Designed miniproteins, single chains. Designs and how they scored, part 4

Each design is a single chain, and the fold is of that chain. pLDDT is the mean over its residues in the fold that is shown.

## One batch from the design tools (miniprotein)

Design m105
Fold by ESMFold2-Fast:
Structure m105 (fold): chain A 68 residues (1-68)
Amino acid sequence: SPSPYEQVRALLAEARALVDAGAPREEVLAAVQRAIETLEANRDRLSDEQLAELQAELGEVIARMEAQ
């Protein structure tokens, strides 16, 4: 079973793939929202280092989406 860290990373990878494919903003936002919800639901199970890494990756996805 994937850890919370692996689950959020997989969701962020999905969101990045949607941005790279030029998917509609609504689809990217839905994927980003799933990643945020999973991160928040599992915040207590993530180390400070994992949380910082996931937040940085999330910020990159959002920045790429907004650049389109």
Scores: mean pLDDT 86

Design m106
Fold by ESMFold2-Fast:
Structure m106 (fold): chain A 87 residues (1-87)
Amino acid sequence: SIMEEIDKILEELKKLMEENELDPRLREQIERLIAKAKESKDPKEKAKLAEQVVKALAMGAVMNNDEELLKRAQELSKRLEEIKKKL
């Protein structure tokens, strides 16, 4: 299911957030976006919210000069774009 594929990306994004030291306010924003995305029953809305999580995590990576975190966020972004093409 497309919804299950997006939920897997959200779970990976959550792990990246938890494994990395991010600004507390940015972390809270990402947590709220993930919660909202998980509750969404609309695959298009869920994908848009997941995209917002990716962008917020990538912003945190740039702010911290964390090239590995940025690379992982970009890889998840590419997977999400492939899923969005099926919507």
Scores: mean pLDDT 87

Design m107
Fold by ESMFold2-Fast:
Structure m107 (fold): chain A 67 residues (1-67)
Amino acid sequence: PSEEEIERDVALALVLIYEAIGNLDAKRGNTEAAIESYEKALKLAREHGLPEDVIADIEAKLNELRA
């Protein structure tokens, strides 16, 4: 794999980890921590051009917590 492909794969893994952490914090009522994790996931996903489905899912969760 190219360096670009490896960077994208690592970014995807990190995004999924941050999203999972955010989901857990949201379920525990830790809204601020959940928002922070989703924001990190969203930034990383956008910077590395991850699939639209991944970005949309994070955006939806973040908007729900901010509403």
Scores: mean pLDDT 83

Design m108
Fold by ESMFold2-Fast:
Structure m108 (fold): chain A 112 residues (1-112)
Amino acid sequence: EERERLYRGILETLKAIVDGLYEYAKENKDYDAISKAFQAAAEDLRDVNPEAARYFEEAAKNVKTDLDKAYENMLKAAEIVARRAVEEGRPAVFYVPVDGKPQRTEVLPESL
């Protein structure tokens, strides 16, 4: 139950970030900044969470051509990142564009 509650909390935070990025892409059409953020996430996570890294790579590829598919891949990455953070007691790592550059963001379980 505690792990489930931590997972839900982390996932809710990551889903809010994903929803924000989707709206940002729709309004601003700044697909390059978002693609670079997801590429940075994939590279950072490749060794520690290769499954999540693949979904970030797919999101980066899709964001310019199929934003809805990119959104689905971002949600899958968020689910995997949240699960591994709880299982391993590590931060859930996500990247967001800040001033057009990838910014590393950490969502911490309280017990890390």
Scores: mean pLDDT 80

Design m109
Fold by ESMFold2-Fast:
Structure m109 (fold): chain A 87 residues (1-87)
Amino acid sequence: MKLSKEEADKIAEFVLNDPEVQEWLKDPFNAGLLKDALEYLSGVDISKYFPDVPSVKGKVPLGLILYVAHLILKAYKENKPISSFAV
């Protein structure tokens, strides 16, 4: 599902303002996975939110990036913390 630029920016702000996400971002792997998932959802460059975070593409299955992308989108649409959908 492709998002508008405005919706992509709102999702990035929503995710990055979640205290649980802020703890996850202390791990560079989690930061890279989140960056790749948000980029997949938005179809736009989000490097401004993750300037020094390396991509995890090629290090993890694409399915994991898609899974995280779907969790983010579901949390955003339902206006719930991402942790509410963690398994």
Scores: mean pLDDT 70

Design m110
Fold by ESMFold2-Fast:
Structure m110 (fold): chain A 85 residues (1-85)
Amino acid sequence: TLYRPDAALQALIESVSGRRLDSLTWDELLHLLVRRIEQLGLFDPADPSVADLRGTELGELFGVDSLDLRDVERVRALLLRHATA
C-alpha cells in the first residue's frame, strides 16, 4: 500500500530526505519518522524504543509528549492522520 502525506508530514519528509515525496510505503514512512527522532536526539538512553517529543516539531505534529515505537497501533494511528492510502 502507498500512502500520500499531507503538507504537515511533507515538512518532516523534507527535513530527513531533502525532498518532497508524493507516495511512500508504510516501511518508508516509519523509517523517516525514526530517522527524524534520531536526528533530533529524542530517544531515551535508558529505553531506545521510547522517544520524548515534548517541545519538538514531532510533538506538535502528533499532539503527544512521548512515543513508544513498540506500540505499533499507536504509531500507525498517529502517522495515518497525516497520510492517506
Scores: mean pLDDT 83

Design m111
Fold by ESMFold2-Fast:
Structure m111 (fold): chain A 62 residues (1-62)
Amino acid sequence: MSREPLLKKAEEQAKKLGFPVIVTYLVGMIEVPKVVVNNEEELREVVLSLPDDAVLLSVTKA
């Protein structure tokens, strides 16, 4: 599945908040521990490495 729309939304939210940001996501039915992201490259790596069954829950200011 295409991750481009999800990545763009996450990047826009991070730019509004300013780095560092905290990314939270759900894998299956279990919430994954929060990930602190310090820049756009780290954000891209996190979003693109999500499993196919993962759901991005939020991007918040760290």
Scores: mean pLDDT 72

Design m112
Fold by ESMFold2-Fast:
Structure m112 (fold): chain A 66 residues (1-66)
Amino acid sequence: NLKEYLKKNGKKGGLSFTEEAIQKLVEESEGNMEKLKELVKKVVEYVGPENKTITLEHVEKVLEEL
């Protein structure tokens, strides 16, 4: 379950994702766990270590760079 992965790994890393960000990440990964992990890595790198909440805007900005 890709949504469960995001919620679990977010909490482990001290990050939270908005529900809209989770939906967009799962949709753009096309149900592929490896694509999801790579996309999450890029979004986390984009927002930086001080930003503890990942929003839909952060996900969309990273997708624009691809």
Scores: mean pLDDT 76

Design m113
Fold by ESMFold2-Fast:
Structure m113 (fold): chain A 118 residues (1-118)
Amino acid sequence: MRRLRPGTPEQQALVDYLNEKVAPAISRAVDALVEKLKAAGFDDETALSVAGRAIRYAFREAAKKAGLPFDEDGNLLPPRSQEEADKLAEAIIEELDRLSQMTPEEVVARAKEEFAEE
């Protein structure tokens, strides 16, 4: 399979903008999920790993909802416009909020789904 990458500095700027927009929501989701998983008996390292994978799964679901394509390796392609970046940011924040409301068992299931797609 061919490795895809951003072809222009403009695409990189849109990725940077997206990351800046979603970073506070990611931080809140990580904290909430790690706390829930630790309360369910997971250790710190496992809780963080599971939370990270579940968040990656939420990013994929947000991208599907926003209508963005994936490459041949299943990686999210960069947004092509400011409007796509804003739409993706909103979808990511919504999916992270939903993920934060899930049970530990549901979070683990999402993390396993992401692992199985690797």
Scores: mean pLDDT 74

Design m114
Fold by ESMFold2-Fast:
Structure m114 (fold): chain A 89 residues (1-89)
Amino acid sequence: MKQELVEKYGEGLALFLTSKCKFPLQEIESAPSENVKIIFATDDVPEEILEKARSLGIPVEVVERQRLEEIAGGSLADNGGVCTVALVS
Protein backbone atom coordinates (compact mmCIF):
# COMPACT_ATOMS: atom_id res chain seq x y z
CA MET A 1 0.00 0.00 0.00
CA LYS A 2 1.25 3.50 -0.80
CA GLN A 3 1.91 5.30 2.50
CA GLU A 4 1.17 8.66 0.84
CA LEU A 5 -2.44 7.64 0.14
CA VAL A 6 -2.92 6.36 3.70
CA GLU A 7 -1.64 9.68 5.09
CA LYS A 8 -3.82 11.74 2.71
CA TYR A 9 -7.08 9.72 2.84
CA GLY A 10 -6.73 7.68 6.02
CA GLU A 11 -6.66 3.98 6.89
CA GLY A 12 -10.11 3.44 5.35
CA LEU A 13 -8.55 3.78 1.89
CA ALA A 14 -5.88 1.20 2.70
CA LEU A 15 -8.54 -1.29 3.85
CA PHE A 16 -10.73 -0.55 0.80
CA LEU A 17 -7.87 -1.04 -1.67
CA THR A 18 -6.66 -4.18 0.15
CA SER A 19 -10.18 -5.65 -0.21
CA LYS A 20 -9.97 -4.75 -3.95
CA CYS A 21 -13.40 -3.14 -3.87
CA LYS A 22 -13.88 -1.17 -7.08
CA PHE A 23 -16.86 0.79 -8.35
CA PRO A 24 -17.39 1.71 -12.01
CA LEU A 25 -17.81 5.44 -12.59
CA GLN A 26 -21.29 4.81 -14.01
CA GLU A 27 -22.50 3.27 -10.72
CA ILE A 28 -21.19 6.22 -8.68
CA GLU A 29 -22.71 8.66 -11.19
CA SER A 30 -26.18 7.08 -11.19
CA ALA A 31 -26.38 6.57 -7.41
CA PRO A 32 -23.88 8.85 -5.64
CA SER A 33 -23.46 7.91 -2.01
CA GLU A 34 -22.56 10.29 0.81
CA ASN A 35 -20.16 7.50 1.81
CA VAL A 36 -17.99 7.96 -1.31
CA LYS A 37 -15.02 10.02 -0.12
CA ILE A 38 -12.67 9.89 -3.11
CA ILE A 39 -12.53 8.72 -6.72
CA PHE A 40 -9.28 7.46 -8.24
CA ALA A 41 -9.05 7.57 -12.02
CA THR A 42 -6.35 6.18 -14.27
CA ASP A 43 -4.30 8.53 -16.46
CA ASP A 44 -5.59 6.72 -19.59
CA VAL A 45 -9.20 7.80 -18.90
CA PRO A 46 -10.55 10.26 -21.54
CA GLU A 47 -10.71 13.88 -20.33
CA GLU A 48 -14.51 13.99 -20.87
CA ILE A 49 -14.91 11.14 -18.35
CA LEU A 50 -12.56 12.87 -15.88
CA GLU A 51 -14.66 16.05 -16.17
CA LYS A 52 -17.78 13.97 -15.52
CA ALA A 53 -16.15 12.44 -12.41
CA ARG A 54 -15.18 15.91 -11.14
CA SER A 55 -18.77 17.11 -11.69
CA LEU A 56 -19.99 14.64 -9.02
CA GLY A 57 -18.54 16.95 -6.34
CA ILE A 58 -16.26 14.20 -5.04
CA PRO A 59 -12.45 14.71 -5.03
CA VAL A 60 -10.76 13.04 -8.01
CA GLU A 61 -7.14 11.87 -8.02
CA VAL A 62 -5.57 10.96 -11.36
CA VAL A 63 -3.01 8.15 -11.00
CA GLU A 64 -1.00 6.19 -13.56
CA ARG A 65 -2.89 2.99 -14.41
CA GLN A 66 0.05 0.76 -13.49
CA ARG A 67 0.48 2.57 -10.15
CA LEU A 68 -3.22 2.35 -9.29
CA GLU A 69 -3.28 -1.36 -10.20
CA GLU A 70 -0.28 -1.90 -7.87
CA ILE A 71 -2.11 -0.08 -5.05
CA ALA A 72 -5.32 -2.03 -5.70
CA GLY A 73 -3.36 -5.31 -5.81
CA GLY A 74 -4.69 -6.37 -9.22
CA SER A 75 -5.94 -5.36 -12.65
CA LEU A 76 -8.58 -2.64 -12.78
CA ALA A 77 -11.91 -3.24 -14.48
CA ASP A 78 -12.40 -1.78 -17.95
CA ASN A 79 -15.68 0.07 -18.56
CA GLY A 80 -15.37 1.26 -22.14
CA GLY A 81 -11.75 2.11 -21.37
CA VAL A 82 -12.61 3.78 -18.04
CA CYS A 83 -11.10 2.54 -14.78
CA THR A 84 -12.05 4.11 -11.46
CA VAL A 85 -11.70 3.18 -7.80
CA ALA A 86 -13.95 4.71 -5.16
CA LEU A 87 -13.54 4.72 -1.41
CA VAL A 88 -16.75 4.07 0.53
CA SER A 89 -16.71 4.63 4.29
Scores: mean pLDDT 55

Design m115
Fold by ESMFold2-Fast:
Structure m115 (fold): chain A 108 residues (1-108)
Amino acid sequence: DLLKRIDEIAEEAIERRKKEVPTDKDIRRVDYLSPELPDGSFTLLIAPEFPIAAAAIRDGKIVYLEAPKHVIDMSDEEILRLAMRAVNVAMGGEDDPSVPESLFHTRL
């Protein structure tokens, strides 16, 4: 029946995501952002009002991500939007609450 089929698809999707989603070593929920990250790291913040994430970058890719628990409870789009705003502010740009879709194809 339909409900059983939906549950089966959901379980398959969860198992598939487990292979592609970073482990607890790669993405963490924390109460406070760590002042020190793994080697080659930097902290990405929209200071001082809202710390979004702390990221370790090595060989041009994010190898570790740390975010406050309440940020992790947001949708992927909301987290990405806040991260892009934080990057823009950190680069001395204006704070833009709307992130263009084209920027979703750019690596952090």
Scores: mean pLDDT 49

Design m116
Fold by ESMFold2-Fast:
Parts: C-alpha cells; sequence; structure tokens
Structure m116 (fold): chain A 55 residues (1-55)
C-alpha cells in the first residue's frame, strides 16, 4: 500500500528538481529513480506481474 504522503513527496521533489536543474543528463537520472520506485510497487504484487502491461 502506498501512502498518500510518499506520493505527494515524490511529485514535489520532481518539480523542485526540474526547476533547479535543466540538464538533460540530470533529468534522465531522476527519471530512472522514479522508474525504480514504480518497480518496487510491482514487486509488492508479484501475482499481478503476468497481467500487467509493461511500458
Amino acid sequence: MLSEEELLEIIRESKAFLDKNDDGVALAQHGRELKARAEERQAAHPELAPYSVTF
């Protein structure tokens, strides 16, 4: 279960990071971290993996 607090914090940090950094490399690094967070959610529900649509 995701907490609403964690979701809002991720969104806030992403916006702050984008405003502070306009480097393409830095943005790609940040995006990779967000993807890792999403994969952790998927790992919490391994039974759903075979039915989930992958990006």
Scores: mean pLDDT 62

Design m117
Fold by ESMFold2-Fast:
Structure m117 (fold): chain A 66 residues (1-66)
Amino acid sequence: PLEETQRLLALRKAGDRDGLIAWAKEVAEKIREKYPKFAEELLKAIENGDFDRAYRLTLLAIPLLK
């Protein structure tokens, strides 16, 4: 949990949009069955280039990866 949060912060500070997109898509697929609407919103944020929203939604999704 802490390590994943630190990774997300590092990606944001580096401006690594490709890394954020790849990880956010992976997270969306993992949570899709249990949280389909959340996964849909995360993917839409990526598609719209709303990286602030994609960052926030990915951060919120990390604890859901149990």
Scores: mean pLDDT 77

Design m118
Fold by ESMFold2-Fast:
Structure m118 (fold): chain A 81 residues (1-81)
Amino acid sequence: GAVERLREAADAVSEAAKNGDFETAIEKIREMIRLAGEVGLPASTVVGYVLRIIGSLLEGNYDQAAADAKALAEEAERVAK
């Protein structure tokens, strides 16, 4: 389902960030935005996580970007039934 795909996308962001692949990380963040909307997360919540992830990527803090991507997936799982 959408929650499982969101977790897969978060893992892909984490792996891309770990490898310094900023372009792939951004592509997977776009997928996470779409999937988070499908599971019914508020836009404000999604924007908050995305801004933190992008900010960390721009600063080269890939571990923090990975952590925030996983946190977004966990929030989606918490909201989904």
Scores: mean pLDDT 81

Design m119
Fold by ESMFold2-Fast:
Structure m119 (fold): chain A 89 residues (1-89)
Amino acid sequence: SKLEKLAEELVERIVEVFKDPSVSEYQKLAVVAAELTEFLLEAKKENASIEEIKKIIDKMVEELSKRLPPEEVEKIKKMLQKMLEHLEK
């Protein structure tokens, strides 16, 4: 789906930023926040169900877990969970 392709592109951008030693921790967090916000806005425009959004997010976390240290993945997962909770209210 369009959202799955967007999620794959977001994972690649996040991984590139996290692997760049010149990028500060603040810049990494800013990129993650911006990318996650864009993903959720597109999901809302597509009228994606909360179940579909959760499934795509789980796949994103799985891919990030293969490419980034566990500590960094946990930070991203926490941000995703908070944003998803806000979406459910």
Scores: mean pLDDT 80

Design m120
Fold by ESMFold2-Fast:
Structure m120 (fold): chain A 93 residues (1-93)
Amino acid sequence: SKEEILALLDRILALMEELYRQGLISREELLEVGVLVGMIRIRLGLDLDIREELLELAELLEELAERLEERDPAAAEELRELAEELREIAEKL
């Protein structure tokens, strides 16, 4: 549902903001995720297809997880789980 997607996007953004505050990600990485989340929210509100954007967001989270694996394994695992959830939603659309 749209509500489930919006809740997932809110969880992703909250995690990104936390990682930024902890100095684990750059401002540029936070902005990249934030822009894509914003675009997905707008497109979803307009009843546009978001499959490609969900998959792009999943790829960004997977790349970030790989980079964080050594510094914060728990954050890396959470990012991978969020990416998997995004992919599962995209498959069902």
Scores: mean pLDDT 90

Design m121
Fold by ESMFold2-Fast:
Structure m121 (fold): chain A 94 residues (1-94)
Amino acid sequence: SAMEKKQREADVEVLRKIADLTLEEMRKLGASPETLERLRALFDKAIEAVEKGDYEAAAQAFREMAELVRREFPGNPKADAIAEFFERLARSYA
């Protein structure tokens, strides 16, 4: 419906802002260029999935982002908070 399309467009805009903020925070934590590139690619997949209404694919991308963040900074409380945020996003789309 037109309302569902408008909601997806609004969600996509919010996700783009989340992507920019998250990548900046990860860069400040000292994430490698490889990890930042992989995070950007996963955000692009999640955003494309939401645009298409493929919420299972979006949830999977957010789960993979959480794992990547935890692997880059094991035991870092800020990284754990970012990963938990992605796990919550995955649950909201599943």
Scores: mean pLDDT 87

Design m122
Fold by ESMFold2-Fast:
Structure m122 (fold): chain A 57 residues (1-57)
Amino acid sequence: SSLEETVAIAQEAVDLARAGRVEEARALLDKALSEATTPAERQVLQEALRAVDEIAA
């Protein structure tokens, strides 16, 4: 996984959450986190999860 691809996945997850598709957003981020190989990739995905949680609140 590249950092660029990870950023694109994070953006897609946030867009899904804004559309009300919060469960799909979380599932996408959980899958990406399981495949993340670098601290930078994990940080981007964890920040996206926080954003999804804020949107869902």
Scores: mean pLDDT 87

Design m123
Fold by ESMFold2-Fast:
Structure m123 (fold): chain A 86 residues (1-86)
Amino acid sequence: DPEAAEKLLDAAEDLLALARQLRAQSAALRARGTPEDQRQAERLDLLADALLFRAEYLNQQAISLVEKPTPRQLALQAEIDQLRAS
């Protein structure tokens, strides 16, 4: 079901965008260097990791609904992998 796959992919892309925002906020807090900022950064990183896990899960569900992975699905997986590597 390509339509259902696209809806799952849209949701996964939204979660990835939120994870990127949280990672950017975490990096800014770490740059400040206080123990409080470090604890807040760690909390944001955990939330970002949870969002990335959910985005990947939704992308895998979307892939299961099509005969072959779409360019959008492959690009999303690459972006998730890249963000995890940073």
Scores: mean pLDDT 88

Design m124
Fold by ESMFold2-Fast:
Structure m124 (fold): chain A 84 residues (1-84)
Amino acid sequence: MAREALEKLREYARQAVEKAREAAAAEAAGDRERAAALLEEAIRYAAQAGEYAGKVLETGSEEERRRALEVAREADAELQAILA
């Protein structure tokens, strides 16, 4: 169901950004082991978000596909802000 896949995309994208932010904070604090572990979690959530984005793009309507791209754009913008 494309609507459920879109909601899961939003949730996993949000988790990926949150874990990336925590990883950046841990790096700034000098905790390299914690930063690495949080970055692995961020990558894992990003992979799950990508899987659900693919499902929306394959099974969704034009509007649902547009929303999936918007979620991806917003997550990318947040990740770029964390890296700045």
Scores: mean pLDDT 83

Design m125
Fold by ESMFold2-Fast:
Structure m125 (fold): chain A 100 residues (1-100)
Amino acid sequence: DVAAEARRLIEEAVAAATPVPPPPLALEIAATPGVELLGVYERDGITLILYRRLDAQGRPVRALVGFRDGEGVGEVVAMEGATPEQQAVMQRHIESFKAA
């Protein structure tokens, strides 16, 4: 929930994962205004998407999202500088892309 913990979780998750080419879902996320795709990784059947967006104050923050093929559900693994409300907004974005 604190910025240092979110950063550590992102770094640990990415370090344990293998870089992979972006799947269509990652490219759809990257097409969202204000979102920049930083990388896509795979670990234990989970696809991890790392991207950057602006927070409520216009500051760039990173988010790491995980999803499994066939389950159709993505979840926020970690988000830098995010409040619970900002994490909820990110979850809604992921659910929207999964529903499309």
Scores: mean pLDDT 69

Design m126
Fold by ESMFold2-Fast:
Structure m126 (fold): chain A 85 residues (1-85)
Amino acid sequence: MEELREELRRLVGEFDALLASTGNIDYEVEAALLTIGATLISKYGSEEELRLMVEGLRKALEYAKQGKIDEALKVARDALHEAMR
């Protein structure tokens, strides 16, 4: 479980940094909201919830690296929604 929590924290940091690099305030706001949700899941989430967030953020980060920011945000939001059941 600790490995999965550390991986989630790392992915959240990478995603937030990438969105901040766009200079777009709407993306920065979305990143902040996603970071809050992911941080709560990292602290209090089950193994299943942590796994869902890690998988979702990995996919979101790949879209973001390709410049597909809207797709990345959708994937991240969908993963957070599933994990926050």
Scores: mean pLDDT 80

Design m127
Fold by ESMFold2-Fast:
Structure m127 (fold): chain A 74 residues (1-74)
Amino acid sequence: SRIEELAERLANLILNLADLSQDHELLEELKTLDEKEREEVLRLAREMVESQPGLSKAQERLLDEAERLIRSLL
């Protein structure tokens, strides 16, 4: 599923503490989704990130920042 692939890409960026604003391809793909589809990507990405043992506070903060960024997409 495209939604699952986008969620996995987003989760991997968060787990690697990558700058989400620099992944222009991912952000453009997320912009093509409707609000419900974007919320599903965020839900799946959160589940993937939070399922990891030893999740850091920096990863938790980046996940929250990613959700705010993606919800702000037009």
Scores: mean pLDDT 84

Design m128
Fold by ESMFold2-Fast:
Structure m128 (fold): chain A 85 residues (1-85)
Amino acid sequence: SIKEILAKQSLYDPVSFKKLTEENAEIIYSSKTGKPFAISESDKKLINSLPEEEQKIVTQAIDPEELRKNPELGLKLLELRQKYS
């Protein structure tokens, strides 16, 4: 359920670091693992509007396991967050 996904993320959006609720949370899937993550509707719309290569980076970087394997993805996520903030 979306509530269980939110609990794994400490109720925060992994892209914007804003607090999420069940009412405003949308599901997005890791581009590499297919695992579900919760993000805000606005961040999901933003990600879906990004170029394919940037979208792939963001949807991989939201998975903590993938960030652990590829720390450079975290830096790219921060750069994209600053660019679109």
Scores: mean pLDDT 74

Design m129
Fold by ESMFold2-Fast:
Structure m129 (fold): chain A 89 residues (1-89)
Amino acid sequence: AVEELRELGEEAIKNKDWERVRRIALALSYALTAAGKSKLGNEIALEIYRAIENKDWERVRKLLQEALELAEKYASEETLRKALALAKR
């Protein structure tokens, strides 16, 4: 699930698809919240939203990578599969 989320994120960044990046950020925030890390999830999602507003796609890439690493570290595979389903909407 985390690898599929990473692939979706890379594709969204390549296409400058800010709506998809925002959905991925929300999905990763959901995964971190389910793992008891709601503050981390909310903070990183907010930073990603700010980077999107500033059209700073290199910062978006870095923050998404950090969010994916945190989600892989803390979230279960079941939670990551649910996050992937949310990100695809």
Scores: mean pLDDT 85

Design m130
Fold by ESMFold2-Fast:
Structure m130 (fold): chain A 71 residues (1-71)
Amino acid sequence: MFPSAEELVDKLLTLSPEQQKEALRELAERYLSPVERETVDQVLSVWDRFTPEQQRLVIRAVVERVVQSYS
């Protein structure tokens, strides 16, 4: 059963920054287009430069798009 957007966001927010990067990269590889994946990879390359609030916004944006892809 596929997780809801809120359930997936909450899970990702409990992870370390390194685990968040890995999880987001894996979700992009599985569910997003090649162009969207490239954008995610670029964002993840500077992930440590984002504030926690900016990281949360990126996580929500990626999760929303992933959920739309398998709905």
Scores: mean pLDDT 80

Design m131
Fold by ESMFold2-Fast:
Structure m131 (fold): chain A 85 residues (1-85)
Amino acid sequence: MVSFNVDEIDGVKVIGVKITGELDPSVILPVLEQIIKELGDKPVLIALDNDKISDEALQQLRDLAKSHGATLTDYSDLKDKVTIN
């Protein structure tokens, strides 16, 4: 299962992503791209909560984030400010 939440911290839009169990990157990448596009030209931070993501999948997420001017970070750095259900 994958859960997405969008919040705002200090003027930065944050996309929280929680992944439970195995996830195919081909499922998450189009959804994240759509959310980023819907947020427009605002600063975007993507917070990942997943200890099972492969290095290849993580690189694909980083490439997507960079192509849209977003920053990828760990959910653990923001867990007190972002709620993902």
Scores: mean pLDDT 69

Design m132
Fold by ESMFold2-Fast:
Structure m132 (fold): chain A 70 residues (1-70)
Amino acid sequence: IREEADKWAEEALRNLEKSSEIAKKASDWLSSHLSPRKAAVYSSYVALSAAARTADEIIEERRKERELEE
């Protein structure tokens, strides 16, 4: 289960555009295999790791665009 959560976190990081969808699929799968508490913890882990990576890339790209426009 943890290995599968890590795998989905990695997949979300590779596919930044689909990171939120991958996190949702992971939480659905975890909910069917784990207690609600454990499922929430693992799905949060997947979502947070994917979001952190996506946020860094978006922030960097937006900063470059704003500097070019001004």
Scores: mean pLDDT 63

Design m133
Fold by ESMFold2-Fast:
Structure m133 (fold): chain A 86 residues (1-86)
Amino acid sequence: GPPASRLGLALAEAIVRGDLERVRELLAAGADPNGRDPETGLTPGQQALHVAGFQGTLREFLERRGLGEIERVLAEAGADLSLALQ
């Protein structure tokens, strides 16, 4: 399968884009929603917040963008939605 770091970055991009189907595919492929990138120390959710310039939790980001199904899918996969970038 693809390297864990590439899956994490792809998951972050899918979250930012609101791409529910891609989020599901990446989680099914073994993306760890809590996996920290070895270079940045960020989880996929934190990487999404960083790219978006969002100063809040992953849950707040998803709610403000109307991405409730992505929130549900990430929570079912065990993602920590309370994480913020800072």
Scores: mean pLDDT 86

Design m134
Fold by ESMFold2-Fast:
Structure m134 (fold): chain A 66 residues (1-66)
Amino acid sequence: EELKEKARKAAQEAIDKVGPGVGEDLRRSVELDEKIKKMTPEERNKLFEDYLAEQKAREAARQAAA
């Protein structure tokens, strides 16, 4: 239980580093999380893959800037 809370807090801290004022985003995140559980496996897989692809693209762009 506490382990899960810690993980959640760590995630929030990471988001805070990217952009403060995630109050609205946090609310949406919780809703999205519940929606993902209700979503079909196809949609979940798509979101997961899309996220990975986009993150990799960002990393490449950031690497060039850094």
Scores: mean pLDDT 66

Design m135
Fold by ESMFold2-Fast:
Structure m135 (fold): chain A 98 residues (1-98)
Amino acid sequence: SRLEEYRELALEAGLPEPVAELAAILAEMAGLPEERVREAIERLAEQLEKTGKGEEIAAEAERLLPLARRILELVERARREGVPDAELAERAEREVAE
């Protein structure tokens, strides 16, 4: 799990704590490469500064956090129980290589 790493990255980019935690959960669920996560976080921080809606978006993130945490738990459980997108991709690559 890279949840703490993504949360810290979001906080360093200037996102409010609830938005940072929600962004980290979404990034972990999506399984995105680190560079994509960094770019998305930087863009979100820029938009919140530009619009002045940081407080409003933080309040929405705080309301969504319990649901996001539940969904993350279900996704992590499914991944641990061997529902693997990665294994399907690896099998496809092996079939093409033969």
Scores: mean pLDDT 74

Design m136
Fold by ESMFold2-Fast:
Structure m136 (fold): chain A 65 residues (1-65)
Amino acid sequence: SKEERIEHLKNVIERLKKSLNEYEQQLADAEAAGDTATAAFYKRQIEEIKKLIKNYEDGLKKLEE
């Protein structure tokens, strides 16, 4: 149903936001340690998660019309 799809998207967005926060912390730790390779990895992961969150949030807004 539409309601089940809305609930599923909300759960996905919540999980992605949690992962984003965790990756931002890992990035900060890597940068503080001077670990350039690990920092570069987390910067890429953060960019991808941010794009994915935006796409799902845009989709959710359309479903909640």
Scores: mean pLDDT 88

Design m137
Fold by ESMFold2-Fast:
Structure m137 (fold): chain A 72 residues (1-72)
Amino acid sequence: MEKREKARELARKLLEEVFKKSNTITPEEFDRIVEKVVEETGLSREEARAIVMGASTELFKKKIDELKKKLE
């Protein structure tokens, strides 16, 4: 599996676990996820951060879509 693809799956899993415990993610939790992605994949911090941001955006989009459904 390509390192970036593995990083995306790992970031999504870790973000989902955080969102299950709370409705928000702290900067410290975000940085911990980025560091874990770096450790597991060997990507640079900049690349790992971009991937975590992308996964976070996808999860927020799903949440927004769910909220829109409730308003209908």
Scores: mean pLDDT 76

Design m138
Fold by ESMFold2-Fast:
Structure m138 (fold): chain A 75 residues (1-75)
Amino acid sequence: MEKEIEEGLALLRATARAIRAIEPLAEELGVPPSEMFRAAVRAAMRAVNRFGPNASDEEIERLALEELERVAREL
C-alpha cells in the first residue's frame, strides 16, 4: 500500500509538472483542455515508467512536449 501510494504521488507530481510545461503552448496550438490533460498524463506515465518516481523536471517537460505535438498533429 505504501509503495502504491508513493507511485500514485509520483504520477500526480509528474502530471502537474507536465501540465505546467504544456498548458500555454496547448492554448496557442488550439489543443482542447481535455486532450492537453490526456497528453500530460501520458507523459507523466512514460516519465515514471522510464525514470522512476524521481524523474527530472526536464525529462517530464520533454516527454510532455512530445505528447502535445503528437496530439496537435492528430487533431
Scores: mean pLDDT 81

Design m139
Fold by ESMFold2-Fast:
Structure m139 (fold): chain A 80 residues (1-80)
Amino acid sequence: SIEEMKKKLEEAAKTKSADEIEDLINEVISQAPSLEDQKELLQYARELLEKRLETDESLSEEEREKLKFIIELLDETLER
């Protein structure tokens, strides 16, 4: 379900590396039953990643830049 996909994204965004988060985003998008569900999941992922950048003081500069890049890709995808 979309709620299970959101839960996976939430847990990954809190604990996983940027590379693992990107892989999971690609996985859940491929499993989404509709374009509307894909957009909802992308918007949710974007919100979670912005929150992590704001709150996780333990992130390295390299990980921060990778997360920012993922957010930029999500923004570009959501514009279409």
Scores: mean pLDDT 83

